# Designed miniproteins, single chains, continued (5), part 75

Each design is a single chain, and the fold is of that chain. pLDDT is the mean over its residues in the fold that is shown.

## One batch from the design tools (miniprotein)

Design m18589
Fold by ESMFold2-Fast:
Structure m18589 (fold): chain A 89 residues (1-89)
Amino acid sequence: SEERKERLEKLERAKELIEEALEALRAGDLETAIRLLEEAKEVAKDFPAVVKALDNAIAAARAGDAFGAEVSIALALAAIEVEKLELER
C-alpha cells in the first residue's frame, strides 16, 4: 500500500540521518551529531520506539557521553529494523 511505502521511506530516511550522526559523533562533532539526531527524530516521529532511542542518544550526546550516545544510536537502528519487519506483516 502507499501508506506502507511512505512509512518505509521515513524509516530509511531516519536510518540515513542516524548513520550520518554516528559518523559525526565518532569524528567528535557533537553539534552536528545532535542536529542530525533531532532531524531523524522528526522524520521518525510516528515510531515511538525509534523516538525514545533517539531521545536517549540526544541526551547522552548533550551530556558529552559519546559512548552512551553510540549505544543509544545502535538501539535506534535496531528499533528501525524491527519497525521495517513489522511493516512486512
Scores: mean pLDDT 90

Design m18590
Fold by ESMFold2-Fast:
Structure m18590 (fold): chain A 97 residues (1-97)
Amino acid sequence: SEELERILKLSDEYISALLKAAVYRTLARNEPNPEKREEYLRLAEEYERLAERKRREIVELVEKLLGGKKVSEDELGAIIVASSKEELEELIKKIKE
């Protein structure tokens, strides 16, 4: 229950970081000023690093709940977009089978 709440929170933080990184990458591509472009690229890289850190935390928690079983990319994607504890619990149960 507590671990499921943590996964939901980390998943929201991961998605937020990915979206911010994508926005800054897009701003950089469309920025004619080289100094502003460099700043947008720096911010994009910062959010990409944050997303990767959050992703690692999610994987570690999920694999712990799976009793050490490795999670696939598709399974992880389903877990990250789960909108409730009940949905997340059902997904983890199915992956364990």
Scores: mean pLDDT 89

Design m18591
Fold by ESMFold2-Fast:
Structure m18591 (fold): chain A 89 residues (1-89)
Amino acid sequence: MLSPSERRLRERVFELVSSHLPSSAVVTDDTNLDDAGLDPRGRNLLREDLKRRFGVTVSDEEMVKLKTVRDVFDFVLSRVEDIDEALRR
């Protein structure tokens, strides 16, 4: 069961990922980013937003491994030192 802070982080990550996808995309945990229309430009913008909003730096090699929205959330959750601090950004 996710904590309240982890649930809020999940909501923020989903909102951010959805902003880089076409408005026609139905976004769930299992949504494949490439299939949903996340092109190389969108991936670079998402990477920059993850750094800016959560303080999480993603390399090109790591970005290629993020296939689903769940993968993005799990990555952010694993790299954020303090969730409450990240949510204040």
Scores: mean pLDDT 78

Design m18592
Fold by ESMFold2-Fast:
Structure m18592 (fold): chain A 100 residues (1-100)
Amino acid sequence: LEALRAAGASEEEIERARELLERTAALVREVAELIIAMVNKDKELEKRAKERIGELLELEEEEVKKLVEEIKKEVKESGASDEELLEDARRALAEVDALE
Protein backbone atom coordinates (compact mmCIF):
# COMPACT_ATOMS: atom_id res chain seq x y z
CA LEU A 1 0.00 0.00 0.00
CA GLU A 2 2.91 2.39 0.70
CA ALA A 3 3.90 2.20 -3.00
CA LEU A 4 0.43 3.43 -4.01
CA ARG A 5 0.70 6.34 -1.56
CA ALA A 6 4.13 7.25 -2.95
CA ALA A 7 2.70 7.17 -6.50
CA GLY A 8 0.15 9.86 -5.58
CA ALA A 9 -2.89 7.63 -5.13
CA SER A 10 -5.73 9.13 -3.06
CA GLU A 11 -6.52 7.85 0.43
CA GLU A 12 -9.80 6.43 -0.97
CA GLU A 13 -7.89 4.51 -3.66
CA ILE A 14 -5.49 3.14 -1.03
CA GLU A 15 -8.43 2.02 1.14
CA ARG A 16 -10.06 0.24 -1.83
CA ALA A 17 -6.76 -1.51 -2.60
CA ARG A 18 -6.52 -2.64 1.05
CA GLU A 19 -10.08 -4.04 0.96
CA LEU A 20 -9.35 -5.91 -2.30
CA LEU A 21 -6.13 -7.35 -0.83
CA GLU A 22 -7.98 -8.53 2.31
CA ARG A 23 -10.74 -10.17 0.24
CA THR A 24 -8.17 -11.79 -2.08
CA ALA A 25 -6.25 -13.15 0.93
CA ALA A 26 -9.47 -14.61 2.37
CA LEU A 27 -10.27 -16.29 -0.97
CA VAL A 28 -6.74 -17.76 -1.23
CA ARG A 29 -7.12 -19.17 2.30
CA GLU A 30 -10.46 -20.87 1.54
CA VAL A 31 -9.25 -22.29 -1.80
CA ALA A 32 -6.15 -23.70 -0.03
CA GLU A 33 -8.43 -25.25 2.64
CA LEU A 34 -10.60 -26.74 -0.14
CA ILE A 35 -7.52 -28.36 -1.75
CA ILE A 36 -6.39 -29.75 1.64
CA ALA A 37 -9.91 -31.12 2.22
CA MET A 38 -9.94 -32.78 -1.22
CA VAL A 39 -6.56 -34.49 -0.66
CA ASN A 40 -7.49 -35.62 2.89
CA LYS A 41 -11.09 -36.61 1.92
CA ASP A 42 -12.33 -34.32 4.73
CA LYS A 43 -15.97 -33.76 3.80
CA GLU A 44 -16.64 -31.34 6.69
CA LEU A 45 -13.68 -29.10 5.79
CA GLU A 46 -14.69 -29.23 2.10
CA LYS A 47 -18.25 -28.15 2.97
CA ARG A 48 -16.98 -25.28 5.16
CA ALA A 49 -14.55 -24.01 2.50
CA LYS A 50 -17.30 -24.17 -0.16
CA GLU A 51 -19.70 -22.16 2.05
CA ARG A 52 -17.01 -19.53 2.80
CA ILE A 53 -16.12 -19.16 -0.89
CA GLY A 54 -19.81 -18.55 -1.65
CA GLU A 55 -20.01 -15.89 1.09
CA LEU A 56 -16.82 -14.13 -0.06
CA LEU A 57 -17.88 -14.04 -3.73
CA GLU A 58 -21.60 -13.45 -2.98
CA LEU A 59 -22.58 -16.27 -5.34
CA GLU A 60 -25.77 -18.36 -5.42
CA GLU A 61 -25.47 -21.99 -4.23
CA GLU A 62 -25.58 -23.43 -7.78
CA GLU A 63 -22.83 -21.05 -8.96
CA VAL A 64 -20.67 -22.00 -5.96
CA LYS A 65 -21.13 -25.71 -6.79
CA LYS A 66 -20.03 -25.10 -10.39
CA LEU A 67 -16.98 -23.08 -9.28
CA VAL A 68 -15.92 -25.73 -6.73
CA GLU A 69 -16.30 -28.54 -9.29
CA GLU A 70 -14.23 -26.54 -11.80
CA ILE A 71 -11.50 -26.02 -9.17
CA LYS A 72 -11.54 -29.78 -8.42
CA LYS A 73 -11.30 -30.55 -12.15
CA GLU A 74 -8.35 -28.19 -12.69
CA VAL A 75 -6.53 -29.67 -9.67
CA LYS A 76 -7.00 -33.24 -10.97
CA GLU A 77 -5.99 -32.27 -14.54
CA SER A 78 -2.82 -30.53 -13.25
CA GLY A 79 -1.26 -33.96 -12.60
CA ALA A 80 0.16 -32.73 -9.28
CA SER A 81 0.69 -35.34 -6.55
CA ASP A 82 -1.20 -35.19 -3.25
CA GLU A 83 2.08 -34.23 -1.54
CA GLU A 84 2.68 -31.36 -4.00
CA LEU A 85 -0.89 -30.10 -3.57
CA LEU A 86 -0.62 -30.17 0.25
CA GLU A 87 2.75 -28.39 0.20
CA ASP A 88 1.47 -25.67 -2.17
CA ALA A 89 -1.71 -25.19 -0.11
CA ARG A 90 0.21 -24.94 3.19
CA ARG A 91 2.61 -22.42 1.60
CA ALA A 92 -0.33 -20.31 0.41
CA LEU A 93 -1.85 -20.39 3.92
CA ALA A 94 1.47 -19.32 5.47
CA GLU A 95 1.81 -16.41 3.01
CA VAL A 96 -1.78 -15.27 3.69
CA ASP A 97 -1.22 -15.49 7.48
CA ALA A 98 1.90 -13.30 7.07
CA LEU A 99 -0.29 -10.57 5.50
CA GLU A 100 -2.59 -10.47 8.57
Scores: mean pLDDT 75

Design m18593
Fold by ESMFold2-Fast:
Structure m18593 (fold): chain A 74 residues (1-74)
Amino acid sequence: LSEAERKLLEGEVKLSLGRMAYAIGDYELAIKQFEEAIKIYEEVKEKDPSLAERAEKEIEIAKELIKEIEEKMK
């Protein structure tokens, strides 16, 4: 795997951890994991533009999940 591909997998792990935190009601941890995933995917876009479309889709998913949690916390 390239460094960018390894980072893409790292982002996927963070996204999964965020989903697990959300499932158990740990909203603060879920948001933190999703924010970390977004940062990692942005790094992927910078390192390998050919992965940018894939990374951007995951960023959009993470952002929507953060919005859902923020709405539940209101």
Scores: mean pLDDT 87

Design m18594
Fold by ESMFold2-Fast:
Structure m18594 (fold): chain A 100 residues (1-100)
Amino acid sequence: MSSEELREKAEELLEEAKKAIKEGDAEKALEKLREVIKIALELLDKGDYESAIELAERVIELAEEIIEKFKEDKEVRLEAEIIQGLAGILIGLAKLLSKK
């Protein structure tokens, strides 16, 4: 896929994640955020560091929303915290790799 096609797919997945959060479907929201992380990694591999960072930051924001909404569900909270950690690592790696 091109970087543009990957970005478009990530936008669709982020909107699906937002809808799942609104509908109370934490598992679906977490699944969509994991798919966005996979796309961000693909963008990183293609040298699109700026898009990879932007997507990872948006994943962190939505994962925080999941933690707040589903605070009573320990498993959902743990999975969302893991996703935030992975996104943070991706941002760090992208910033390191962007230095020529």
Scores: mean pLDDT 87

Design m18595
Fold by ESMFold2-Fast:
Structure m18595 (fold): chain A 79 residues (1-79)
Amino acid sequence: GSQHAIDAVGAVIDGDDDRAIDHLIRGGGSRSAARAAVRTMRRAIRTGDYDLMRRGLRMAGFSQQSADQAVDYMRQLMS
């Protein structure tokens, strides 16, 4: 659910890609989708691109609601 998406965002911000992948898989993603999502999320954090973060989470299989909550968390940490 949304907590796994939020935890994955936090892990990517901390530079812990393995922890981020674990959270994305626990949220219902496949390992390949989780790895692709972490690459996209890392780019989103580097560029401050909230829309790219939302798209990465959606491609990993998260709902719009979960992706929006994780983006709100990213926004709070980046501001």
Scores: mean pLDDT 84

Design m18596
Fold by ESMFold2-Fast:
Structure m18596 (fold): chain A 80 residues (1-80)
Amino acid sequence: MDSIFRLIDSGIQLGELLAQQLSQYDPDFAQQLLDKIAQAKEKADKLKQNNSSISDLSSVYSEISKIITEGVKKLREIRE
């Protein structure tokens, strides 16, 4: 249980770092990315306080992974 929460927390931190980097190039996209990360963090915090299913945790982790993928893709487009 703890390991998936740590993966979720790490994903949130990475998403925030990506948004900070993107804010120098595309502040509107960076803000949208931060909003998505904040929503995922809220969901994760609720799951930490409740008896959560693996399905719910996997869903949040998948959502965070997609957000990170979008951020990385945008960063590559700006640099290329």
Scores: mean pLDDT 80

Design m18597
Fold by ESMFold2-Fast:
Structure m18597 (fold): chain A 57 residues (1-57)
Amino acid sequence: MEELEEALRSFMTPDELIARVKALLPEEQREAFEAALKTVDPSDPVALRGALGRLLG
């Protein structure tokens, strides 16, 4: 997972990555993801990884 996450960050900007993840998530997880993003800086790779990990497992 970490290798793919690093590759995706290199391939996409944080904003694009967030938008794509939200589009792929069910509505229930999308709401939780949006709430998590309100407490983290989306431009911070560590914080973004943590938010994704909490939602996706």
Scores: mean pLDDT 64

Design m18598
Fold by ESMFold2-Fast:
Structure m18598 (fold): chain A 66 residues (1-66)
Amino acid sequence: SSREVFDEQVDSVKDYIKKVIKDEKKREQLLKELDQIRRDYHETGDFAGALQRLSQIVLEARRLAK
C-alpha cells in the first residue's frame, strides 16, 4: 500500500539523519518533523503533500550534513 511505502521511506530518511546529523538538537528537530509528516499523512491521506514535505526534510538534512 502507499502507506507502507511511505512509512518505509520515512524510516530510511530517519536512518540517514541519525547517521549524518551530529548536532543533537537539529537531529531531534528533523526526526520530530518526520514523525509529524507521517501522522499528518495517516490522518489526511494526502500522499503528494507528504512526499513534498519529506523531500524538504531530505534537502535540509543534506545541507546540515555539510
Scores: mean pLDDT 86

Design m18599
Fold by ESMFold2-Fast:
Structure m18599 (fold): chain A 105 residues (1-105)
Amino acid sequence: MVTIEVLDEKGSVTTSAGVSLSMVVVRVTVTEDGRTLSATFLAVRLEAPDLPAPELYPISPPDARVGDTSEGEFEVAGYRVKAKATLGEEDGRPVLESATIEVEE
């Protein structure tokens, strides 16, 4: 069983074609054979009118640390995307301290 939980979201951008991108902090939990593994990472969440479900593009290693800045560059749906985010903490909870998404159309 795989569970994906969005803990925080910032920095949304929508393209002229209706493609929406946002920076998210996600917790992925995998449970198999009575064993549970959980990891937190920074990702770009993509929604498009022609996609059946939102897609996640990780930009950090699993279990990113508070104060770490992660950067990712990738191509999706014909766009070049550059994403940068810093992981922070609020009341013991992982949050986005900063998030920027640059899209070249």
Scores: mean pLDDT 78

Design m18600
Fold by ESMFold2-Fast:
Structure m18600 (fold): chain A 94 residues (1-94)
Amino acid sequence: SKELVDQAIKDLEAMYNMIKPLLSPELAEKVEELLKETKEKLRSNPDASKEEIIETLRELKERLLEAAREHNASPELIHMIDGAMDLIIQNVEE
């Protein structure tokens, strides 16, 4: 659904704006790359099923958490990313 894709992209952008002040410059660059790749993937398939959108978002969550750990992010930031991504995924499932 295009509406689900558009909402997922908006939610990802809102999450990024929320966490951006807490990111190191190197982690911010990596997060921006992962989000850009994911948004382009979602936009390329506007008719994607809920399951396909959820799979794409779950893959992004794992890659974001891996990047955060590799860049020595605080436990609080890791928890915030984890929780925000779970809420975005849940919103697609509803």
Scores: mean pLDDT 88

Design m18601
Fold by ESMFold2-Fast:
Structure m18601 (fold): chain A 100 residues (1-100)
Amino acid sequence: MSIEEVLEEAERLVREAERALEEGRYDEAMKLAKQAIELIEEYVKENPNLSEEDKKRLLEIAARAVEIAERAVRASGDPRLRAELNELKRRVVEILGKLD
């Protein structure tokens, strides 16, 4: 998968997550946000020599996925989703470490 394909697919997942959040489908919003992060994580793992511009683009999408997940946790009040959010944030920190 090319960087453009990953960016397009991650953007699609984030937009679907936002829609799920707006519809009160908090479990689906979390699932889609996690899928976007997993896609970014796998790409970063296989492609260690990313340009600074591509790193920033991937991190911006990751940040948006985390924001959607945080909103799902706040709206639902579900402790299970809160645990998933904490794991998602840990994965993003690991992605940041791989990019430095």
Scores: mean pLDDT 87

Design m18602
Fold by ESMFold2-Fast:
Structure m18602 (fold): chain A 79 residues (1-79)
Amino acid sequence: MNVIVTDPNGNKFEGNLTPDDAKPTGVVIRVPADDFEEALKKVEDAFGRPLDELGRKDIEHAIKNANGLKYILVIEVEL
């Protein structure tokens, strides 16, 4: 599953692998920026499907680059 990951202001993180023209489904969740495993669980539970390797990598990269943020936004995209 592909996702767009942003900060709370809607800014994409550097190294985001999802194309800019990817269409959001309208489902957005807030997940912790300080707990990668909890973030993954919340994303997969909310979207009802597992992340692919690219989606997982985008979330991991966002958390590593969160720069003291308490949470990030994960947006479901159409395939």
Scores: mean pLDDT 74

Design m18603
Fold by ESMFold2-Fast:
Structure m18603 (fold): chain A 57 residues (1-57)
Amino acid sequence: SARAEAEALARRFFATFPEALDSDARTIASFLMSLYDFKGSLATAVAAVRAVQAELR
């Protein structure tokens, strides 16, 4: 699903940039769309980033 893809990309992003873990979820979601070419909605990316941030904290 788009949500599972976004969560996998968010985990990959935070593995690469652990210092960004507490950054704004919308900003990180925009990076998923621009750097990883995520094709889902911004809302899906934001929700996925927030879920992964909660998981990794």
Scores: mean pLDDT 86

Design m18604
Fold by ESMFold2-Fast:
Structure m18604 (fold): chain A 98 residues (1-98)
Amino acid sequence: LKEVAQKVLKEAGLDPNNEGLLTVLLTLAENYGSATINELPMSQASASRHLKTLEEAGLVEKKKVGRKSYYKLTDKAKSLVDAQQEKDVEVLKEAVYR
């Protein structure tokens, strides 16, 4: 999963080794693609900075539902994650091909 998040960051032109950006993407992925800022395992200030960077890169969007604001993975980010999952299945098939 971490390698998938690193590839998503790299494809979006971001630093794939930025631990804050990785933590945000991983948390969103683990929470079925959405989370509130309070659900991120970091300070609100750090979370706001990383979420803004991901929003500007088109990987995350902010949604307001009633009184709560959620951050959601975009279709672009979901497509990159799904493509990596298919590649992992092919690598497993090649490893069993003996």
Scores: mean pLDDT 70

Design m18605
Fold by ESMFold2-Fast:
Structure m18605 (fold): chain A 68 residues (1-68)
Amino acid sequence: SLDERILEKLNAMSEEEIYAGLPELSDEARRALVAAMRKGPFRSVEELLEVPHLGPAEVEALKAQLLR
């Protein structure tokens, strides 16, 4: 599924790749995403909405970037 592909790509990213590869996210959102990933891998796309500074618009931008 698209969700599985998104999660596979996201969970494989390093901290450096998140900071360099996701310019559509704010600095606060990228930092919060890195902090969340340090606690463990994402199990669902819905968990992204639980990350501070990631609203629906930021999640959609992230999904679009990871599907390219």
Scores: mean pLDDT 81

Design m18606
Fold by ESMFold2-Fast:
Structure m18606 (fold): chain A 96 residues (1-96)
Amino acid sequence: SEVIDRLLELSKKPVITPQEVADAVAPLAKALGIKNPTAFAYEIFTRAVLRKSDIELAKKYTDNEDKAYVIALLASAASRFTKLSREEIIKIIYDL
């Protein structure tokens, strides 16, 4: 997933802006039908929670723990903007 790889690269920076996250997640926002990637980025920054059930679902698609955590956080944030199931969201995140 290009989205996961871009977010992992951003995590290495000493300062990350909401616009940089919005740009990184824009392809995912489009795939999920989220019209405002900036609002999605703010949800990731402020309300996304890391759930064990989301991590376990993400591990079905990746053996990399850091990637699984990023997928789980993105799925948490995305669930506020879409009626898709957690499994459907996680699959879309991985397939990008």
Scores: mean pLDDT 83

Design m18607
Fold by ESMFold2-Fast:
Structure m18607 (fold): chain A 59 residues (1-59)
Amino acid sequence: GPPSPELARGVAELVAGLSGVPVEELDLTDPRAQAALRGAAREAGLSVEQAREAVLAAQ
């Protein structure tokens, strides 16, 4: 199912912080954004797919 709004926001902010790119400008096809997404997933204890769903839900 879709991630909770709180989880989506937290993961998206973490990816933004790690990449230096605002949530609204995150391109998950960009290799740098994908590296930040993997980092955020590890830190949050999520799979990369779950972290990706969270970022997309927050946009």
Scores: mean pLDDT 80

Design m18608
Fold by ESMFold2-Fast:
Structure m18608 (fold): chain A 90 residues (1-90)
Amino acid sequence: SAEEARKAGVDAAIELAKQGTPENAMRGAGAGSALAMTGVGPGDRERIAQAVKEAGDAAAKNAKTPESRLAAQVTGDRMAEDARAGAGGE
């Protein structure tokens, strides 16, 4: 279901964020956004965007370098924007 996909996507993004690697956080956030948007109506996109942004923010807080922190932040923001706009998963 869409709700199960959303939860799994967000959980995966948070798990990858905990590993402290910007690339893993980026993959997790991107996968979460894409999966959560498949089969999901417009009204749910904004809720999903908030969850994906929170995952990106968590990755940024776990990053040890300014560069990796910025990368996680930018990735989270982009994935949230994609979820709101309906991009990343038609």
Scores: mean pLDDT 63

Design m18609
Fold by ESMFold2-Fast:
Structure m18609 (fold): chain A 97 residues (1-97)
Amino acid sequence: SSLAELEALPEEEQKKLLEERIKQLEEETKRTVERYKDDPEIVAVVQARTEREIEALRKVINGEMSREEAVEAIRAFNEELAAANPDLPERVDALVA
């Protein structure tokens, strides 16, 4: 739904909002990593998710990927991380609640 709202905006404004989203993700991730620095597994998962999301968003900004493809790529990566770390979702959910 947030992407459908973004698509209603002019192209230049859409790119500006995506760049702002990247900045927000970097700051949020930095705060989360600092907060949970004593749990290297959580730090690694959080960093991997952020790096993948930023990569996908930058490809959208550069015209290399559609917004729909970016959402699918992020979703697939997050599912792979969850499958590789079956005990971490409960711990991560406790941290973001």
Scores: mean pLDDT 74

Design m18610
Fold by ESMFold2-Fast:
Structure m18610 (fold): chain A 75 residues (1-75)
Amino acid sequence: SPAAAEAVRAAGEGSRQALDEHNLKGMAGAWLAATGASDGDPEAARKGYDIALQASPKAGEHARRAYELAEKAGA
């Protein structure tokens, strides 16, 4: 769906931000958020958001958007 695609894109931006920061934990969190969004699993997307936010506030902001869009796509 368009919402799921947007969620994956937002998580991808978070991963890129974490890469720029050399932050592997932030990348892992953003990846989990993207996977959760793609699978329509808002719980996995939320967990990814939490991990990304703890590692990198900027990556976490993008992962939060992915989580919100995953909830919308899963409805």
Scores: mean pLDDT 74

Design m18611
Fold by ESMFold2-Fast:
Structure m18611 (fold): chain A 108 residues (1-108)
Amino acid sequence: LLKKAEELIKQMEEAVKAKDFEKALELAKEAIRLLEELSKSKDPKVRERVVRLAKRLIGILRDIYLQTTDEELKTEALSLIGELVGIIQRIIRSSDPELAEKLRKLVE
C-alpha cells in the first residue's frame, strides 16, 4: 500500500505538471483512500511515512488550488486537504507522546 500511494502521488505530480488538474484530483482521491487504510497501522515507521506522504500530497493539492481557474476544482482541492489534515491529526492523537512530538515536527 505505501509503494502504491507513493506511485499515485508521483503520477499526480506529473498530471499537475501537464495541468491536468481533474486527473490529478482523481489520483489524489485514490492516494487518500490508501493513506486512510495505512493510518490504521500501529507501526511507528508506517505512521511516520503516512504523515510524510500526507504532507507532500497537501503541498501538491495547494499547487492545484493556486494554479487552477476552475472554482469547482479549487473547492475539491481544499476538501481533500481537509481530509489529509484529518488523517494527520488522528495519527498524531493516537500515537504515543514521543512519536506524536516527532510527527508534529514533521508537519511544521
Scores: mean pLDDT 86

Design m18612
Fold by ESMFold2-Fast:
Structure m18612 (fold): chain A 99 residues (1-99)
Amino acid sequence: MMKEIEERIREAIENNDLETLREILKEEGIPEAVIEYIIELAKKSKYKEAVLKLVISLIRHQREVNTEEDKKTLEEISRELLEARKKVEEKEAEREKEE
């Protein structure tokens, strides 16, 4: 069931084809904030195996459980990640100007 997409993900990560990885995640309905986080991790070669496992787990979850509750959970996680990222970036910019 997941063999073809797992192979596509592995190929994309091994070839450093981050745009193909992004498209696969978008096609599977993974939120943009989660996709950007995965892409940032994939750029760091030390995390390639962890990124592969994470991506496969996320796609499996997205396909296995198709309830409104689970979709809301992913949206809430993506919203929290975006807010946390904005707060970190704002604090970092503020520190450089005042410290």
Scores: mean pLDDT 68

Design m18613
Fold by ESMFold2-Fast:
Structure m18613 (fold): chain A 80 residues (1-80)
Amino acid sequence: NPKEIIARAKELLDKPIPKHIAKLSNNNVAMFLLMAIGDKDIETAAYALRTLLEKGVSLADLFPWLKEEAKELEKEIKKK
C-alpha cells in the first residue's frame, strides 16, 4: 500500500538510513524497494523509498504508482 509506505517513511525521517541500504546504487535501491514491497516489509520499503528520494531519483520512471503519494514525503525530506 503506497500510503502505508509513505506514512512509515515520514515517521522514520529522524532516523538515519541503514548503511546496507545507503551504500547501494540507485538501481540496487530500486530493486531493494521492490523486493521489500513483495515481502510486505513496510519499514525496509520506507527506508529504500526515502533513499531514492534523498538521491534525487525520479519516481515517475521507476514507480509511477508511488509518484503522487511520494510528493508529500519529498517535501518533508527537503524541509529536513
Scores: mean pLDDT 74

Design m18614
Fold by ESMFold2-Fast:
Structure m18614 (fold): chain A 73 residues (1-73)
Amino acid sequence: SKLDEAERKAIERLPMGSFRPGVETLDMVVEVFREFGIEIPESIIEELKEKYKDKVVPTDVVLTELVRRIRES
């Protein structure tokens, strides 16, 4: 699906391994998803920034959570 393709491309553009969603590069994820015709609600981005603001997390964990929230909204 387009959502799966967007997730794969976001993984390619994000730092390998892990990053800090509260301070790093979620704007890049938004841009990639928009390229596939998927508009990520700002509320989901802000919720992820708040949840992980003080944490370094694996890139795949953050993207899995993002995709789940988009699908459930």
Scores: mean pLDDT 73

Design m18615
Fold by ESMFold2-Fast:
Structure m18615 (fold): chain A 97 residues (1-97)
Amino acid sequence: MMSEIEELLKQLLKETDPSEIREIVERLKELIRSLPQSKLPEVNDLLLDAINKATDPNVIEGLREIAMEVLRVSTDLQTINRAIAAILQAIGKLLDL
């Protein structure tokens, strides 16, 4: 499951077609909803790395939506705070475009 998330994030970072970006984002949200709480910190680390690397506005917005999904399903305060950090970083990148 984590390897699928990692591969989809790599695909998302290289994607330029808005419809393909949307499909990858929705699949990542589905995978996140099925994850145990213990795996969400690893997802946050992957999202922060992906947001830092992303340059396409549609990809950055997609990563923000994925971070929002992590926030929605998180029950741990540290995980919630890290998801908020990812959301804010993505918003900051979008405002600089």
Scores: mean pLDDT 86

Design m18616
Fold by ESMFold2-Fast:
Structure m18616 (fold): chain A 72 residues (1-72)
Amino acid sequence: TPGQRAIARALREVAKTLSPEVAKMLLEAADMLEAGAPIADVARKIQQAMNAASDEDRAKIVEALERASVEL
């Protein structure tokens, strides 16, 4: 859907600003979302990224997702 594409784009953009390990997990989540994976699986991958992230990286991920959600 357009909303899923917006979220995937937000994940890809914020990943450019994060540590490589966290960025890889968010890019995987974006790929899963664009491929039509179940939302529960996408959410689990995002949770893995959040758990590996620093407080700064976590804040950036939350901000990006909140911004994308407002445009839905």
Scores: mean pLDDT 81

Design m18617
Fold by ESMFold2-Fast:
Structure m18617 (fold): chain A 81 residues (1-81)
Amino acid sequence: AMAAAREAFRAALQELIDTAIKYQKELSKINPEEAAKLGQEAAKEITRAVSLARQDPVAGLRAATEALNRLKEKAEEILKK
């Protein structure tokens, strides 16, 4: 159970990082200021998820998954403008 949670966390964390890089690169072409803000928020969420995962991998997984969903939603809203 704990080993599965740790592996799931690592996968979610990697997807969060990859997604943040992808959207920051796309947004920097059209709105550098919004891209910078998104990057800063993603870095903060990544740091928080890692800190939580050290104590509780399940809490870290939840934080990373929630951060990924928020990042996607925010980036899509900016891209629509």
Scores: mean pLDDT 82

Design m18618
Fold by ESMFold2-Fast:
Structure m18618 (fold): chain A 100 residues (1-100)
Amino acid sequence: SAAQQQLEDLVLAFLSDVQILVDEAVKKNPELKEKLTALFLEFRRRAQAAVAAGDIDAVRAAIREFTAELSKYLDEELREKLEELTRRTLAQLDALAAAS
């Protein structure tokens, strides 16, 4: 469906933006590479499963839980970028849920 494609595209865009942010965090603190990679891969798994199910609430929950955990490992600059990215993505998910 068009709604399913929009959900897939939104989650793929979020994953891409978060990957860039994680890469920047690892550049600043290379010791975090293993931890942040594991956290990102688990988030990707959960988000992809929720998207496959068409479950917007599960996508929202996965994003909230992931960003709360990731923020513990970020400096102030990257945390602010994550907060803005998360706010934008959750607003787009809310719009998709309202249209469905």
Scores: mean pLDDT 89

Design m18619
Fold by ESMFold2-Fast:
Structure m18619 (fold): chain A 68 residues (1-68)
Amino acid sequence: SALIEKAEKEIKEIHEKYLKGELSESEADQRILQVYMDTLKSLSSEEQEELAKRVEELAKELKKKINE
């Protein structure tokens, strides 16, 4: 879905700002949640499940990159 791809791109941009030290972990998490919520409103039920799964995986990836 184009909406999910757009959300992933925005989340990755937030992640890059976090890695550059421009955002705290809390600020990045809040912005990611906002992107998720805004996107969720425009998706079908099936796409909502896909987005939720993808956001969970991205959140795990964020945590892993800090701890490695």
Scores: mean pLDDT 76

Design m18620
Fold by ESMFold2-Fast:
Structure m18620 (fold): chain A 87 residues (1-87)
Amino acid sequence: SEAQKQANELLQETIRLLQEHADQEDPEVSALIRTIQELIDLNSDIIEQANMAEYASWFGVKKKLSPDVQKELRRLSMSLYDIEAKS
């Protein structure tokens, strides 16, 4: 569906932000990226994708990523919840 395609694109953007801004030597970062990639590949339920994006937003705060990156991760999670609510 178009909603699924949009959700997958928002999760791909979440991965991109983590790859560009998080410590790539941190095994927790690699594990999170792998988990998000699996949800995209499986075309998982949009609510599951939204919940994972929200976890990624929280993870960005925990790992002390810049405030701008934290805001972008949160925006992506909110966009995913908006898609789910309209689906």
Scores: mean pLDDT 90

Design m18621
Fold by ESMFold2-Fast:
Structure m18621 (fold): chain A 98 residues (1-98)
Amino acid sequence: SMEHQQLLEQAKQAILESNELSEEQKEKIIEAVERMAKLAEEHGWSVLEVEAGLQLVIKMVAENLSLEEAKELVRRSKLLSEEQKELLIEFLEELHNE
C-alpha cells in the first residue's frame, strides 16, 4: 500500500541521515529493511507490524547482534503474532547465512 511505501522510505531516509552509522552499515541496513518490508507486505502485515519488524532488523544490524540475540529480541516482541515471529526469524537466518 502507499502507507507501506511511505513507512519504508521514511525508515531508509532516517538510516541515511544517521551520524552514528558507517556507510557500510547504512548500505547493509537499507538492503535488509527493503527485503523485510517486501516480505512482510507479501504476507499481509499491517503498517504497524511492518514498522515493528523494521525496528527489530535495524537494531540487529546497527548493534551488530548475534543471530541468537536477534531471534530472542523477535520472540520478546509484543506487537507480532507467533506466525509473524516465525517468518521474521526465518528471514534473519537467511540474512545471517549470506
Scores: mean pLDDT 84

Design m18622
Fold by ESMFold2-Fast:
Structure m18622 (fold): chain A 85 residues (1-85)
Amino acid sequence: DIKKAIEEVEKKLAEAAEAIRDGDKEKAIEYLEKAIEIIEKHINNELGEQAIKLLKEAKEAVKNGDYEKAIEKIQEAKLVLTQLM
């Protein structure tokens, strides 16, 4: 069920955003990777591919300490996924 997959992704993205706010890079990356894994397994379409690209960019922003960019990319990924609902 694609809707349940999106809901689980949104939960992981909220957890990633909290970890970013806490300055916990390791947890932020872990939650972003879990979100990517859910999309790869359950959302096999162009919008899923776009969301994965955005979340990989968010992961790199976290690694670079660019938390504003990381949050922006997470928000963009959410907007892409809402087009499937």
Scores: mean pLDDT 87

